# Designs tried in a protein design run: designed miniproteins, single chains, continued (2). Part 51

Each design is a single chain, and the fold is of that chain. pLDDT is the mean over its residues in the fold that is shown.

## One batch from the design tools (miniprotein)

Design m5867
Fold by ESMFold2-Fast:
Structure m5867 (fold): chain A 56 residues (1-56)
Amino acid sequence: SEELVEKVKTVLEALFPDGLVPGARRPLARFVAEQLGVSFEAAYKALERVLEERGE
């Protein structure tokens, strides 16, 4: 869980340093799920946690 959040942070900072554009959450979560070998729900939950920490 926490390790997944850290990996999602790294991906988000690399691809969207200025913040995620509206509507990109689900496509990004699916991409992360496939890249990291985790479920879509786990990737989406981790992504939401990262965005909440960033105030987005």
Scores: mean pLDDT 75

Design m5868
Fold by ESMFold2-Fast:
Structure m5868 (fold): chain A 55 residues (1-55)
Amino acid sequence: SPLREELERRREENLEAHRAYLREQGVPEEEIEEQLERMRRHLEKWIAERLAAAA
């Protein structure tokens, strides 16, 4: 699905941008990893719900 590909691309871009931001703020790598895993799971659920609604 083109919509799925676009949403997944944006997810990866947002995760990388957020990782870079947290590193610049001096957040420990352990906390960065924990925050990104929570964010990834939330975004995956959100994408799945949006795709179901768009079908």
Scores: mean pLDDT 84

Design m5869
Fold by ESMFold2-Fast:
Structure m5869 (fold): chain A 58 residues (1-58)
Amino acid sequence: SEIERALEALLKKGGSARAFAERLRREGVTPELLREVLATSRDPETRVAAHELLRLLE
């Protein structure tokens, strides 16, 4: 999905997960959306990125 690709790109760019999480929160990305990515994605990079973003989002 588009979100999975964006999370993979974020992870590959290295170290901006927190800043990106704050940006995504402002753009309306919810923890529920990230939970869905974790439930459906088997890609390790995508799962790491989504997990880190979930940890940073309230």
Scores: mean pLDDT 66

Design m5870
Fold by ESMFold2-Fast:
Structure m5870 (fold): chain A 107 residues (1-107)
Amino acid sequence: AVVLTQSPSSLTAKEGEKVVLTATASEDVGTHVDWYQQKPGEAPQLLISDASTRAPGVSSRFSGSGSGTNYTLTISSVRKEDEATYFKQSYAHEEVSYGQGTQLTVV
């Protein structure tokens, strides 16, 4: 199975700061990777699909990049409402794998 490793595991940012979250895959997964935002008590919401395509209704403050094994999610100007756990999902090789998540706190 593909192992997805996200870094950092937790991050505290101030409102207006640029936030960069990274993920690595144990093997090449191409662009068959999605990013999800999950707030406590809520279902995960799709944020970025196919490494770089923003989901409908998602703010342009969010962008994704990367292919192969290295991936980045960038929030250009973080807001209090962005407090959540962010998960990377791979759907390559007819299997679904998830990263452990990055917990973002906004102060």
Scores: mean pLDDT 84

Design m5871
Fold by ESMFold2-Fast:
Structure m5871 (fold): chain A 58 residues (1-58)
Amino acid sequence: SEEAKKALNEIERELVRESLETGKVYSKEEAKKRMIEELKKRLSGETLEEAIKEVENV
């Protein structure tokens, strides 16, 4: 859905920005866990489940 994609893109950009600012390098698995936690704060219900599935399928 568009809401899931928008949230995923915003969270990914924020995580990348923080990584660049702090110099911290995350593994793909660490990045996925952080994205899912951020998604849970922003989305709920079916939209959250769709977004989580997209993250896990990467």
Scores: mean pLDDT 78

Design m5872
Fold by ESMFold2-Fast:
Structure m5872 (fold): chain A 58 residues (1-58)
Amino acid sequence: MEEARQRARELIDKAVEAYKKGNYKEAFKLASEAARIAGDQLTPEERAVIAEIAKKFE
């Protein structure tokens, strides 16, 4: 579980970077990948980041 969470965290960080660069499609893809890897193990803050990205997905 720790490995999966670490990978998901890394993907979320990359998603945030893509989001800041205006690459919302890539940000969403990375965030959804993180959700797939961590699944039910996502923390509230990680879910918030994913929700923010999904909201701005264009």
Scores: mean pLDDT 75

Design m5873
Fold by ESMFold2-Fast:
Structure m5873 (fold): chain A 57 residues (1-57)
Amino acid sequence: SEAEKYREQGKAAAAKGDYFSAVVYYAKALELEPENEEIRANLKEAYAKWKAAQAAA
């Protein structure tokens, strides 16, 4: 599905440490599947890591 493709792009971005792009892709996936708990968890984790990186800089 299109949501699955966005989730894979988010996973790839997160693997590279690009948590901002990961947040964007997971948010797009969640827009397509609002009740998907796995996508919501991935988005929450990516967002937390992005915020932590900004606070540590």
Scores: mean pLDDT 83

Design m5874
Fold by ESMFold2-Fast:
Structure m5874 (fold): chain A 80 residues (1-80)
Amino acid sequence: MEELIKKAEELEKKGLEYAKQKKYEEAVRSFIEAGELYEKAGLLEKAAESYLLAALVYHEMGKREEMLEAIRRANELRRK
């Protein structure tokens, strides 16, 4: 569990660094993977935050449908 959380935190940090560099494909992959690891660890609020960060990156990429899916995934976790 702790190893999953640490990996998710590292991926979230890398995603932010990629987003600053406008490496949006790398940024979105990092945020989605972080969200999935937070879900496995039972940290649903952090998972939702990671998916919302992915949604912001999808918005910058012009990928509206992927953005909406990431938002829906985040909202579903916050309702549990």
Scores: mean pLDDT 86

Design m5875
Fold by ESMFold2-Fast:
Structure m5875 (fold): chain A 99 residues (1-99)
Amino acid sequence: MTKEELYARFKKIVEEAVELALAKGVKEALKYFREKSLELIEEAKKAGWKPEEILEIASLAIDDVVKKAIAAGKITKEEGDHLASLMHFATYLEITEVA
């Protein structure tokens, strides 16, 4: 798994979570994000990626997708910042969990 591949896969998960937040609300979006991000984090760990490297790439994907959604007028800055904060916190917990 390359850095570019890992970034693209996180980006897709975040994009789908943003669409779910718009369609069904933040709770369903966060549930989806947690399930899919945990699967990808465990796959990345098995591929030899360090926790801090996974966190950096995931954080960049979250920020890039949310910033683009705000700029496109799909989500407000306040809503986007809140959703990004929740996704960052979920990612941090997933990476630090003993699985």
Scores: mean pLDDT 87

Design m5876
Fold by ESMFold2-Fast:
Structure m5876 (fold): chain A 66 residues (1-66)
Amino acid sequence: MSPEEIAREATRLFGVPFSKALRVVKEALELLKKGEYEKALELLRESGFPVPAQVFIFEKLLEEVK
């Protein structure tokens, strides 16, 4: 899934704001590409998104970097 598709699905499933979801997804993806897994998880926790939304985004991003 593209970052835009992950953000749209997070908005659809969990009601998170699309613009914020897109920014968080893109920033987390760049951290994961650098191997900065803990920083990506911290960014998701600090987003204020529901935990299921954080888990969904993180799992989809891990699929994209593998």
Scores: mean pLDDT 86

Design m5877
Fold by ESMFold2-Fast:
Structure m5877 (fold): chain A 66 residues (1-66)
Amino acid sequence: AQSLHQQGGQLLQQGKPEEAAKQYEEAIKLDPNYGQAWGGLAVALDRAGKPEEAGEYLKKAGELFS
């Protein structure tokens, strides 16, 4: 999960938010309580031009951080 999250971050730095989103989705499938991956997915979706979907995943990330 953490390594997939790191790969997603690298893809965002390379300007590939759609590919980054896929890596974050995979990280979430492996560990759905990994809030950093939910936050990463939200950022990737926002940069891919899907801010409404990004907002929903940001809310989920917030629920995992107490």
Scores: mean pLDDT 76

Design m5878
Fold by ESMFold2-Fast:
Structure m5878 (fold): chain A 69 residues (1-69)
Amino acid sequence: SAEDYLKLGEKYYNQKNYKKAAKYFEKAIELDPNNYRAWELLGKVYLELGEKEKAQEYFTKAGHLRLKE
């Protein structure tokens, strides 16, 4: 499920394995593209990877989705 992929992504994020974290958050988004939390978490991963512009795009997407709740 999307929740299972989010939990796996968070596990790898806490281990500082940002590449695996991104992989699992991307899988969560593939299953549920309206889950704003998955987009927020992917943005945090890309901040840690130094990809600030990409992170901002993901945070913007998450913000737009949250406003539709």
Scores: mean pLDDT 85

Design m5879
Fold by ESMFold2-Fast:
Structure m5879 (fold): chain A 101 residues (1-101)
Amino acid sequence: MEAAEGAREAGEEAAEAAKEAAKAGNAVGAAAAGIGAAGAYAGAMIAERKGTKEAAKMAAESAEGAAETAEAAAERSGSEEAKEAAEEAREAAEEAKKAAE
């Protein structure tokens, strides 16, 4: 997987975790995961636009941030759906990291 694609996937899953955390009544976790998702999207866009190894590493770092915030939101909300989304965000972040080397 390309680092930009992995970051986009991590962002999408962090956004899903934010949505599920909000449904479970955890507004703080939802806000944090939403910010993480936005960061990952921005990292993916920059990597796609620049196409450099440095931009790929930045996308991988943003994906890791999204996975961390999604995991925190899942833990705080206790939502099974949020936990599943956080796991998918983590896998996407690891693929982004691997692609960035």
Scores: mean pLDDT 82

Design m5880
Fold by ESMFold2-Fast:
Order: structure tokens, then C-alpha cells, then sequence
Structure m5880 (fold): chain A 106 residues (1-106)
């Protein structure tokens, strides 16, 4: 059924997002440690800005996941599809943040 397919898609997407968020959190932690050890004020500011960006992104993702889960519980397949597509876009935003973090570590 389409409902079961969307549930499996959301489950897989949630796992991919959790992994990506974990990577982003670890990289921010490393940057903050490096900036503090090296007394690099510019890197510290950049790391703190990216940490705030990640916090906002995590809050948005939690909201969208809740909305997707609620849509699936109600059998609102069109709303569930929209929220899953929104989550896919958020995964791309996490990937871009990871890319920025990796560039700062070079």
C-alpha cells in the first residue's frame, strides 16, 4: 500500500537525517575545540554561527518529522508526501552544512 511505502520511506529518511546530524554535531565539536586550543577568534565565531544554524535546523527537522508522522497516522498521504519532500530538502541543507564544516577543518 502507498501508506506502508511512505512509512518505510520516512523511517529510512529519519535514519539518514539522524546520521547526518550526528556528523554535523561532531564536526562542530571538533571545530570549537580546535578554535579554543589555537585561540583562533575568527574560527571560534564561525564555529559558533554554524552551531546556531545546526540548532535551528534540528528544531525545524523535529517539527517536520512530527507533522509527517501525524499525517501518516491520519492517512493524509498528500500531506505526508509534502513533509517527506521537505525533509529531503532539510537533509540537503545538513549535507551543505557538513561540507562547510569540512572546508573549515582543512
Amino acid sequence: SELEELKEELKKLKLEIEIALGIARLLIGVLLLVARKEKNEELLKKAEELAEELERLEEEIRRIIKEAEEALEKGDLEEAKKKIEELKRKLKEIEELIKKLMELLK
Scores: mean pLDDT 90

Design m5881
Fold by ESMFold2-Fast:
Structure m5881 (fold): chain A 101 residues (1-101)
Amino acid sequence: MLTKEELRELLESHGIFLSDEELDELFKKSDVDGDGKVNVGIAFLELLRSLSKDGYVTLEQLKTLFSSPELAEFVFSRLDKDGDGKISLDELEELEKELLS
């Protein structure tokens, strides 16, 4: 479990730079039990949800988020269960439920 400051450091180490307001909103959405700490997997899924267009996250959107195209491709390949080149919001919701269970 990560504090808000630890989450910022983790994201920045991967080339993801959020404003204080964006980090606050991400942390609030990811802190499902209100204990002031978040699961890194839940925080990442909430970040992906914020990138969605038309209910999907594409590889191109991940490449804009990550400084490394190779890291974006690796993450996408792990989450794209259907192999259709898109990650649906329903797939993100299922992954979030698995991480919370």
Scores: mean pLDDT 71

Design m5882
Fold by ESMFold2-Fast:
Structure m5882 (fold): chain A 86 residues (1-86)
Amino acid sequence: GEAEAEALLEEAEETLREAEELARSELTASDVPRIVGLALRAIGLEFEAELLLKKGEAPELARRALELARRALEAAMEALRKLEEV
């Protein structure tokens, strides 16, 4: 219920923070596994948030978690894209 949505929001917030820090840092090809890992985590969080929204449980928290998960994925994809140009 709400406790699950709160935990998901916290995890999404941490994932976004890690992805944004990574996108701002100096990146090398050795960082690819970490970037991919963060992208996959963000995708998983997005699906979990959508599932909570479909169940109608804590819709405001679930919606915020979804928003943060999407932003985390965007940050991870930006980091990966920068590596493709190097």
Scores: mean pLDDT 84

Design m5883
Fold by ESMFold2-Fast:
Structure m5883 (fold): chain A 59 residues (1-59)
Amino acid sequence: DPDLQRAILLVGQAYLDNGGDLDKAAETAKERALAEGIPQEVVDEAVKRFRDGVEANRA
């Protein structure tokens, strides 16, 4: 899914921009993705997948 892949990249970039703050990254990525016309449901899935990966590495 190209929209999901793009949303995941936006979440990753927002995560770096916000110094590893997942909650701020999710909000920033949502704003950027919606501006690109990516549906919020796709952004929510991208945030979930990215969060799961980060939490696995932090645990």
Scores: mean pLDDT 79

Design m5884
Fold by ESMFold2-Fast:
Structure m5884 (fold): chain A 86 residues (1-86)
Amino acid sequence: RLRRIAIILLKNAILYLEKSKGDPELKKEAIAHIEKAIEALEEGKYEEAIENLEKALELAKKIGDKRAVLALEEALKLVKEILEEA
């Protein structure tokens, strides 16, 4: 349940970043880390997902996309909650 919500938030973060006027290279790197996090979540690799989400969040903050940052922060919180229950 929480995993599906996290994946939806991450897909929304990708859409926000794609529409952002920020640096295209930073956007590409952030999106790549989010895509790796989604793949890791689908495989149940929560620690790998967290690592990629933290990198994506750092990049999104540099880009200044507030909506992407909020979506990534919420997704990261949910993934950490899943890992804590495991």
Scores: mean pLDDT 84

Design m5885
Fold by ESMFold2-Fast:
Structure m5885 (fold): chain A 72 residues (1-72)
Amino acid sequence: SAMDRELLERAGELLDRAGVLLVLGRREEAQKLVTEANRLLEKVGLPTIDPATVTLEDVQRLAALVNEALAK
């Protein structure tokens, strides 16, 4: 649906920004973005990541799943 697409696009943007913040060592800010992305992902039935243990690899893997879902 159009709503699911909007949620996926927003989640992807949040995950991309979280990845950049993790590279910069801004972990607390990245965790907040991951938490927000998780809320959107739950609404569309995709997996979520634990923000407390999140790694760059976790964010990249989830961003790839979001992109796959957007490709239909």
Scores: mean pLDDT 88

Design m5886
Fold by ESMFold2-Fast:
Structure m5886 (fold): chain A 88 residues (1-88)
Amino acid sequence: MEAERQREAERKREEIREELRKLGISDEKIEEMEKVARYIAELLRLIGELVDAELQKKKAEAAGDKETVEKLEKEIEELEKKIKELMK
């Protein structure tokens, strides 16, 4: 399902590029705007995944599911690492 989201995002980016070109915005300017938009989108995606993982972990802890808690703790650590690397 991740591949479908990537294809949709790529289609939307191409549509935005074409619309911006029609408005007379330079390809260089479009590329700069896309770079900033990609950075913000990636950061928000990682934060969303982190929030979801923490919520799932709390639910698993309440249910006594130690295996799921351990899996989610590792996922949370990896997401925190990715966010930290992205913000450098």
Scores: mean pLDDT 78

Design m5887
Fold by ESMFold2-Fast:
Structure m5887 (fold): chain A 57 residues (1-57)
Amino acid sequence: MDKAAEVSKKATEQGIKHREEQGIVYDEDKKKALLEKAGEFGKQDAEREKQKELQKK
C-alpha cells in the first residue's frame, strides 16, 4: 500500500473537517475531488522523493 497517498488523503480530510467546524461548507463532490487529488499528489510526490534519495548518494 502507498503510505504517501494515505497520509496525504488523511491530512486533507482533517483539513476539511477543521474548516467545516469553522462554518465553511463543502459539497460531497468537492470533498471527493480533493481527496482523490490528494491521493494522486501523494503518490507522485513519493515517487519523486524515491528518485531523489537514489541520486543524493
Scores: mean pLDDT 72

Design m5888
Fold by ESMFold2-Fast:
Structure m5888 (fold): chain A 55 residues (1-55)
Amino acid sequence: DPRATESTELTDKGLEAYEKGDYKKAVEYFKKAVETDPSNGLAQKKLKEAEEKLK
């Protein structure tokens, strides 16, 4: 499924941003990954973790 592949690639970009401490950019990538594939549990979990870093 092309959407699942795109969601995985966006999740990987979000993880790279998260590792660099760019939590705002990480949230943007993870949010896009979830929008692309709502069943991507890793992206959903990482989105919540990145959002908590911005509070």
Scores: mean pLDDT 83

Design m5889
Fold by ESMFold2-Fast:
Structure m5889 (fold): chain A 59 residues (1-59)
Amino acid sequence: SSELSKEAARLTGEALRGIGDAVDEGLRLAKETTKEEAEKKMEELMKEVGKESTEKIKE
């Protein structure tokens, strides 16, 4: 049913948000080590994640 498809899409969004929260927490820990390195790695990771997500695209 259309409702199940919509629910699946919503759950996917929730899962992505949860992953984002986990990444944010990881970045917090990284900042405690070295701010400049954390910022650089953050940009690289976000770029790769965004690129990979775009390539996989939603069904």
Scores: mean pLDDT 67

Design m5890
Fold by ESMFold2-Fast:
Structure m5890 (fold): chain A 74 residues (1-74)
Amino acid sequence: MHREKAEELKKEAEELRETDPLRAAGLYAKAGVYYEKAGDHEKAKELYLEAARLAEEAGRPDSAASLREQAEKL
């Protein structure tokens, strides 16, 4: 189920946040996609914005911009 997969990916992202923020950003974005598919647009938006923040901190402003755009579309 999409929500279960989203929760699993979010947990993995939280574990990697301090040690590998770029990988964590990717996992948060992926979790956001699954929340979006589950119809939970509010949680998807929050995860896209968190992924964008981490991507920007990791020196990936283009990825951060794309993620913010996805969040705004919800």
Scores: mean pLDDT 83

Design m5891
Fold by ESMFold2-Fast:
Structure m5891 (fold): chain A 72 residues (1-72)
Amino acid sequence: MNEERQKLGSESIKEALKKLNVEFTRDANGLPGSKELDQVAFTKEAVAIYREKLAARGLTALDAPIPPLSPP
């Protein structure tokens, strides 16, 4: 159980990094993830993806720990 949740957390972080990195490259005038707002957006995106992956696997967000998030 914990192992599967950890894997989903890692996948969510990778997806959030890729998505936000491309978006911040455009919105931050070509600079990747160097703003404080980037960190907030990254955290929200990673948590949202993680919760959706947990639900898809039949796990609930209420039971699952959120992995520690390190912004890019």
Scores: mean pLDDT 59

Design m5892
Fold by ESMFold2-Fast:
Structure m5892 (fold): chain A 76 residues (1-76)
Amino acid sequence: AEELIEKGKKLIEEGERLIKEGEKIKKEGEELLKKAKTQEEINYAIGLILRGIGLIFEGELKKKLGKKLIEEGKKL
């Protein structure tokens, strides 16, 4: 019972960390894209934005899974 709750809490913490990092990387990429002068700079900026989006998505999934584990643990 308690084990599922603790696993869920860890997944939520990990998810929150990934979302924060992803938002930071996405913002950096968006700012670089606004200032981009060359195709190489545009490509680099887009790469950062996509990486940030990927981390946010992974973090959201981990938070959702963590919440489910906590709910299951409360039933035990």
Scores: mean pLDDT 86

Design m5893
Fold by ESMFold2-Fast:
Structure m5893 (fold): chain A 75 residues (1-75)
Amino acid sequence: AAEQQAMDDEATRLAAEYARKVIEKLKDKPRDEVNTAVAKVASEAYDAVLQGLRDGKPEEGRKKAEEITEKIIKE
């Protein structure tokens, strides 16, 4: 069914946007720290958005992904 693919595509797209924000916010950090933060955001934000979509609560998923992104930027 197309709905699973659509949810995966949306979660992937949003995770990429959060990863881009992390790169921009951490541009003055060492590459290793940036790469670690990007990998963490890509994984955890993707999971949060995807779970929200599956639960029929996309706004809750986005809020959780945003909180994860902000926490990672603070580390």
Scores: mean pLDDT 80

Design m5894
Fold by ESMFold2-Fast:
Structure m5894 (fold): chain A 58 residues (1-58)
Amino acid sequence: GPVYRATAPLPKTGPEDLALRPGDLLELLEELSNGRVLARNLATGETGYVPRSVLERV
């Protein structure tokens, strides 16, 4: 999928959520209608849900 960069830190608040550090590169796997996306962190290989609003296209 398309690659995005995290623009803000995000703590892991739930078991399905993905923790982010600013500058993390993520592959977008699915966009959800609720403003969240399913993404994979390209450095760690972890997948989870993050707000679309904290991502920018690279």
Scores: mean pLDDT 82

Design m5895
Fold by ESMFold2-Fast:
Structure m5895 (fold): chain A 82 residues (1-82)
Amino acid sequence: MEEHRKLFEKILENIIKSYNGDPFVKKLAEEAKKEFEEFLKELEEKYPGTPEMERLLAQRLTALALRVIGEALDYELEKERK
């Protein structure tokens, strides 16, 4: 669980660095982090201490990371179009 949080935070930090700390990208990362924490809390209530919890956490982490990357790329493309 804590390992998933640390990995997700590291991924989000790397995304933010790739965009030179852009405030919009930081906002996307913060929203994804909040959503991950809410999902984590729900999983702890439904599947505490099970291998299924770890699998679902990994899947959600991946989905949220991909969403932040996709939204950041979309934002960059819109910005370039002026």
Scores: mean pLDDT 79

Design m5896
Fold by ESMFold2-Fast:
Structure m5896 (fold): chain A 62 residues (1-62)
Amino acid sequence: SAELEEVKKAIKERYGKSIKDATVEQLLEVAKELGISPVRLAQLLLENKVVSDEKVAELLLQ
């Protein structure tokens, strides 16, 4: 999706990492700046299987 591609680009540009290697904090910071809610981010990550279910759960606890 276009939203997921924007998240991937921002993680690469800001942290030099792939989305799989990004921390929960880095993912949430990028999502906030892009106007993506934590719940929407979690849905995008789960639907595209880019991170573990455990990491998505941790993200939703923030």
Scores: mean pLDDT 81

Design m5897
Fold by ESMFold2-Fast:
Structure m5897 (fold): chain A 65 residues (1-65)
Amino acid sequence: DPIEEQAKEALEFLKKDPEKFEYIMRLIVPKELLPKVDEIIEMVKNKEPDEKVLEKIKELLEEIK
């Protein structure tokens, strides 16, 4: 599943370099979906389970298409 693989890579990238992740996401994600990017970043800061963060990243990727 390409979306699942991309979501895992995105989560690993976010954990490794949250500033760069946010910068790249703001370049590629439509303005309307930026609040979801901010929510995903906040979930990682709050130490939410990886499974929940991955599901949110998958939702975001599906909306971008």
Scores: mean pLDDT 81

Design m5898
Fold by ESMFold2-Fast:
Structure m5898 (fold): chain A 68 residues (1-68)
Amino acid sequence: GAAEALEKAYEYLSSIPGAKATRVGDDTIEIEFDDNPTLITGTALRLIGDFPQFEIKIEGNKITLRLR
């Protein structure tokens, strides 16, 4: 369900060194990175593959995940 998907995504994002994951709302998670374009790009690609139920938005050093 939606809650299970959010928990799994949050656990994954919270495990990434050099990044801070935050729950912003009932359907939204944000992750903010240190200045590391390679890590940001790699994380975004993994999210697209492993968490297709989320809409992914990249803004500078931040990725936002929102349940579709």
Scores: mean pLDDT 83

Design m5899
Fold by ESMFold2-Fast:
Structure m5899 (fold): chain A 97 residues (1-97)
Amino acid sequence: SLEEFEEKLRETREKLAKTEDPKERVKLAEEFYEWVLERAEENRDDPELAAEMLRRAARFFSEQATEMRARGAPDEAVGAIMALAQRLFAEAQALLA
């Protein structure tokens, strides 16, 4: 559900805000990425809902990567999270094509 997605996004944002280690932040982002893909797959019969969840998650990861870069996180960690954003955006575009 969208409410479940919004709650998970809020929970993930809170965990990331408390996490200073770039490698742990990447791990948390990967866990949320996998969760979002599973939820999008479960909602395949509602492509607009699935695409919206994927797009919102992609924007969230782009925001997180930008913030991490601004704080001087390693390029590898920033790149890993940006790659997740790009994958989610591509998945969303595929659903709407």
Scores: mean pLDDT 86

Design m5900
Fold by ESMFold2-Fast:
Structure m5900 (fold): chain A 109 residues (1-109)
Amino acid sequence: SLPPEADFAQTAPPSEMADPAARAASREAFIARVLELGRRYGAEELAEELARLIRENDVSHAGLAAEAGAPAALEAALRFLIEALRARRAESRVFTVDGATAVAWVDFE
């Protein structure tokens, strides 16, 4: 349901993660992309907090996608992931903010 130009970041699905090193590399790639998006959209503090929580938690799979050029939708996705990680709740949510769509999800080991 997202347009082809969506800003996207995810860890590799668990079915594609053969070993702990590949899993760790996948999580760090997700963190790098989240930090890039945070810098691009002026959400650096949220991106840094999400990066910290991903590293401190046993995340098996996480991701987000937001319509390109929609900072409010990206911020909503980042805030949701931070809340879900703090609550240690596996959850998926679709957002509509200022007419733009975002989706985010997280699951644990």
Scores: mean pLDDT 79

Design m5901
Fold by ESMFold2-Fast:
Structure m5901 (fold): chain A 102 residues (1-102)
Amino acid sequence: GVEMKPKEIEAKIGENVEFINEADEEVKEADWYFKKEGELPKLLIENFNKLAKGIPERFKASGEGKKFILKIENLKEEDEATYISKAHTDKGTFTASSKLTI
């Protein structure tokens, strides 16, 4: 499986936040999505660190081995969302999520 920390976070405009994922197995690929209330999930990061089209550079991601991370710098009110990770391993695909409140 995969676990994301923190499981929930409250932050202020202009702060930085970090979501850390840890999997039980080596992660071959990792994608990040964000879901705003009443909307469908949207792709944020593809294959560990590739920003999706239209996503600002203040979103940064990295990953190695069993651990992968999403960082959001200089938070804006619009960043309030549920952040969802998908970890692809030899044992299957696992998801984790965390709610960011601004």
Scores: mean pLDDT 86

Design m5902
Fold by ESMFold2-Fast:
Structure m5902 (fold): chain A 55 residues (1-55)
Amino acid sequence: ASIDPKSLIGKTYGEAKAILDKYKYPYVGPEITPSDDAIISEVEELGSAAALSFK
């Protein structure tokens, strides 16, 4: 089973990490690590990984 990375939009970074780690889905964030309470505003699929953006 796979996860749709775009389903993570509106979740916190902490929640998204838990979900992505559970499904072993690679991800990348901004250069400065967001707080676990930061809300994901956008997710881009970059081939083998999901790129997480925050507002």
Scores: mean pLDDT 77

Design m5903
Fold by ESMFold2-Fast:
Structure m5903 (fold): chain A 71 residues (1-71)
Amino acid sequence: MLSRDQLDRETILSLMEMARSSYKSSGHLEGERVLDRTLEEVRRAAEEGASPDELRRLALEGLREADKAEK
């Protein structure tokens, strides 16, 4: 069984991967590129021991930038 923090980190990473895949399948290539960079940043922060709240903040910022890139 994963710890609460570990489960939260895995959930954030999984949701980011799903969002990236959704943008790619919809033909939103610029949003997909933004989410690719964000996912790499979130993975690095998680490896460095960032809190789930910090990872969530990074993920939300990336999602907002991806949405703006497709507007």
Scores: mean pLDDT 79

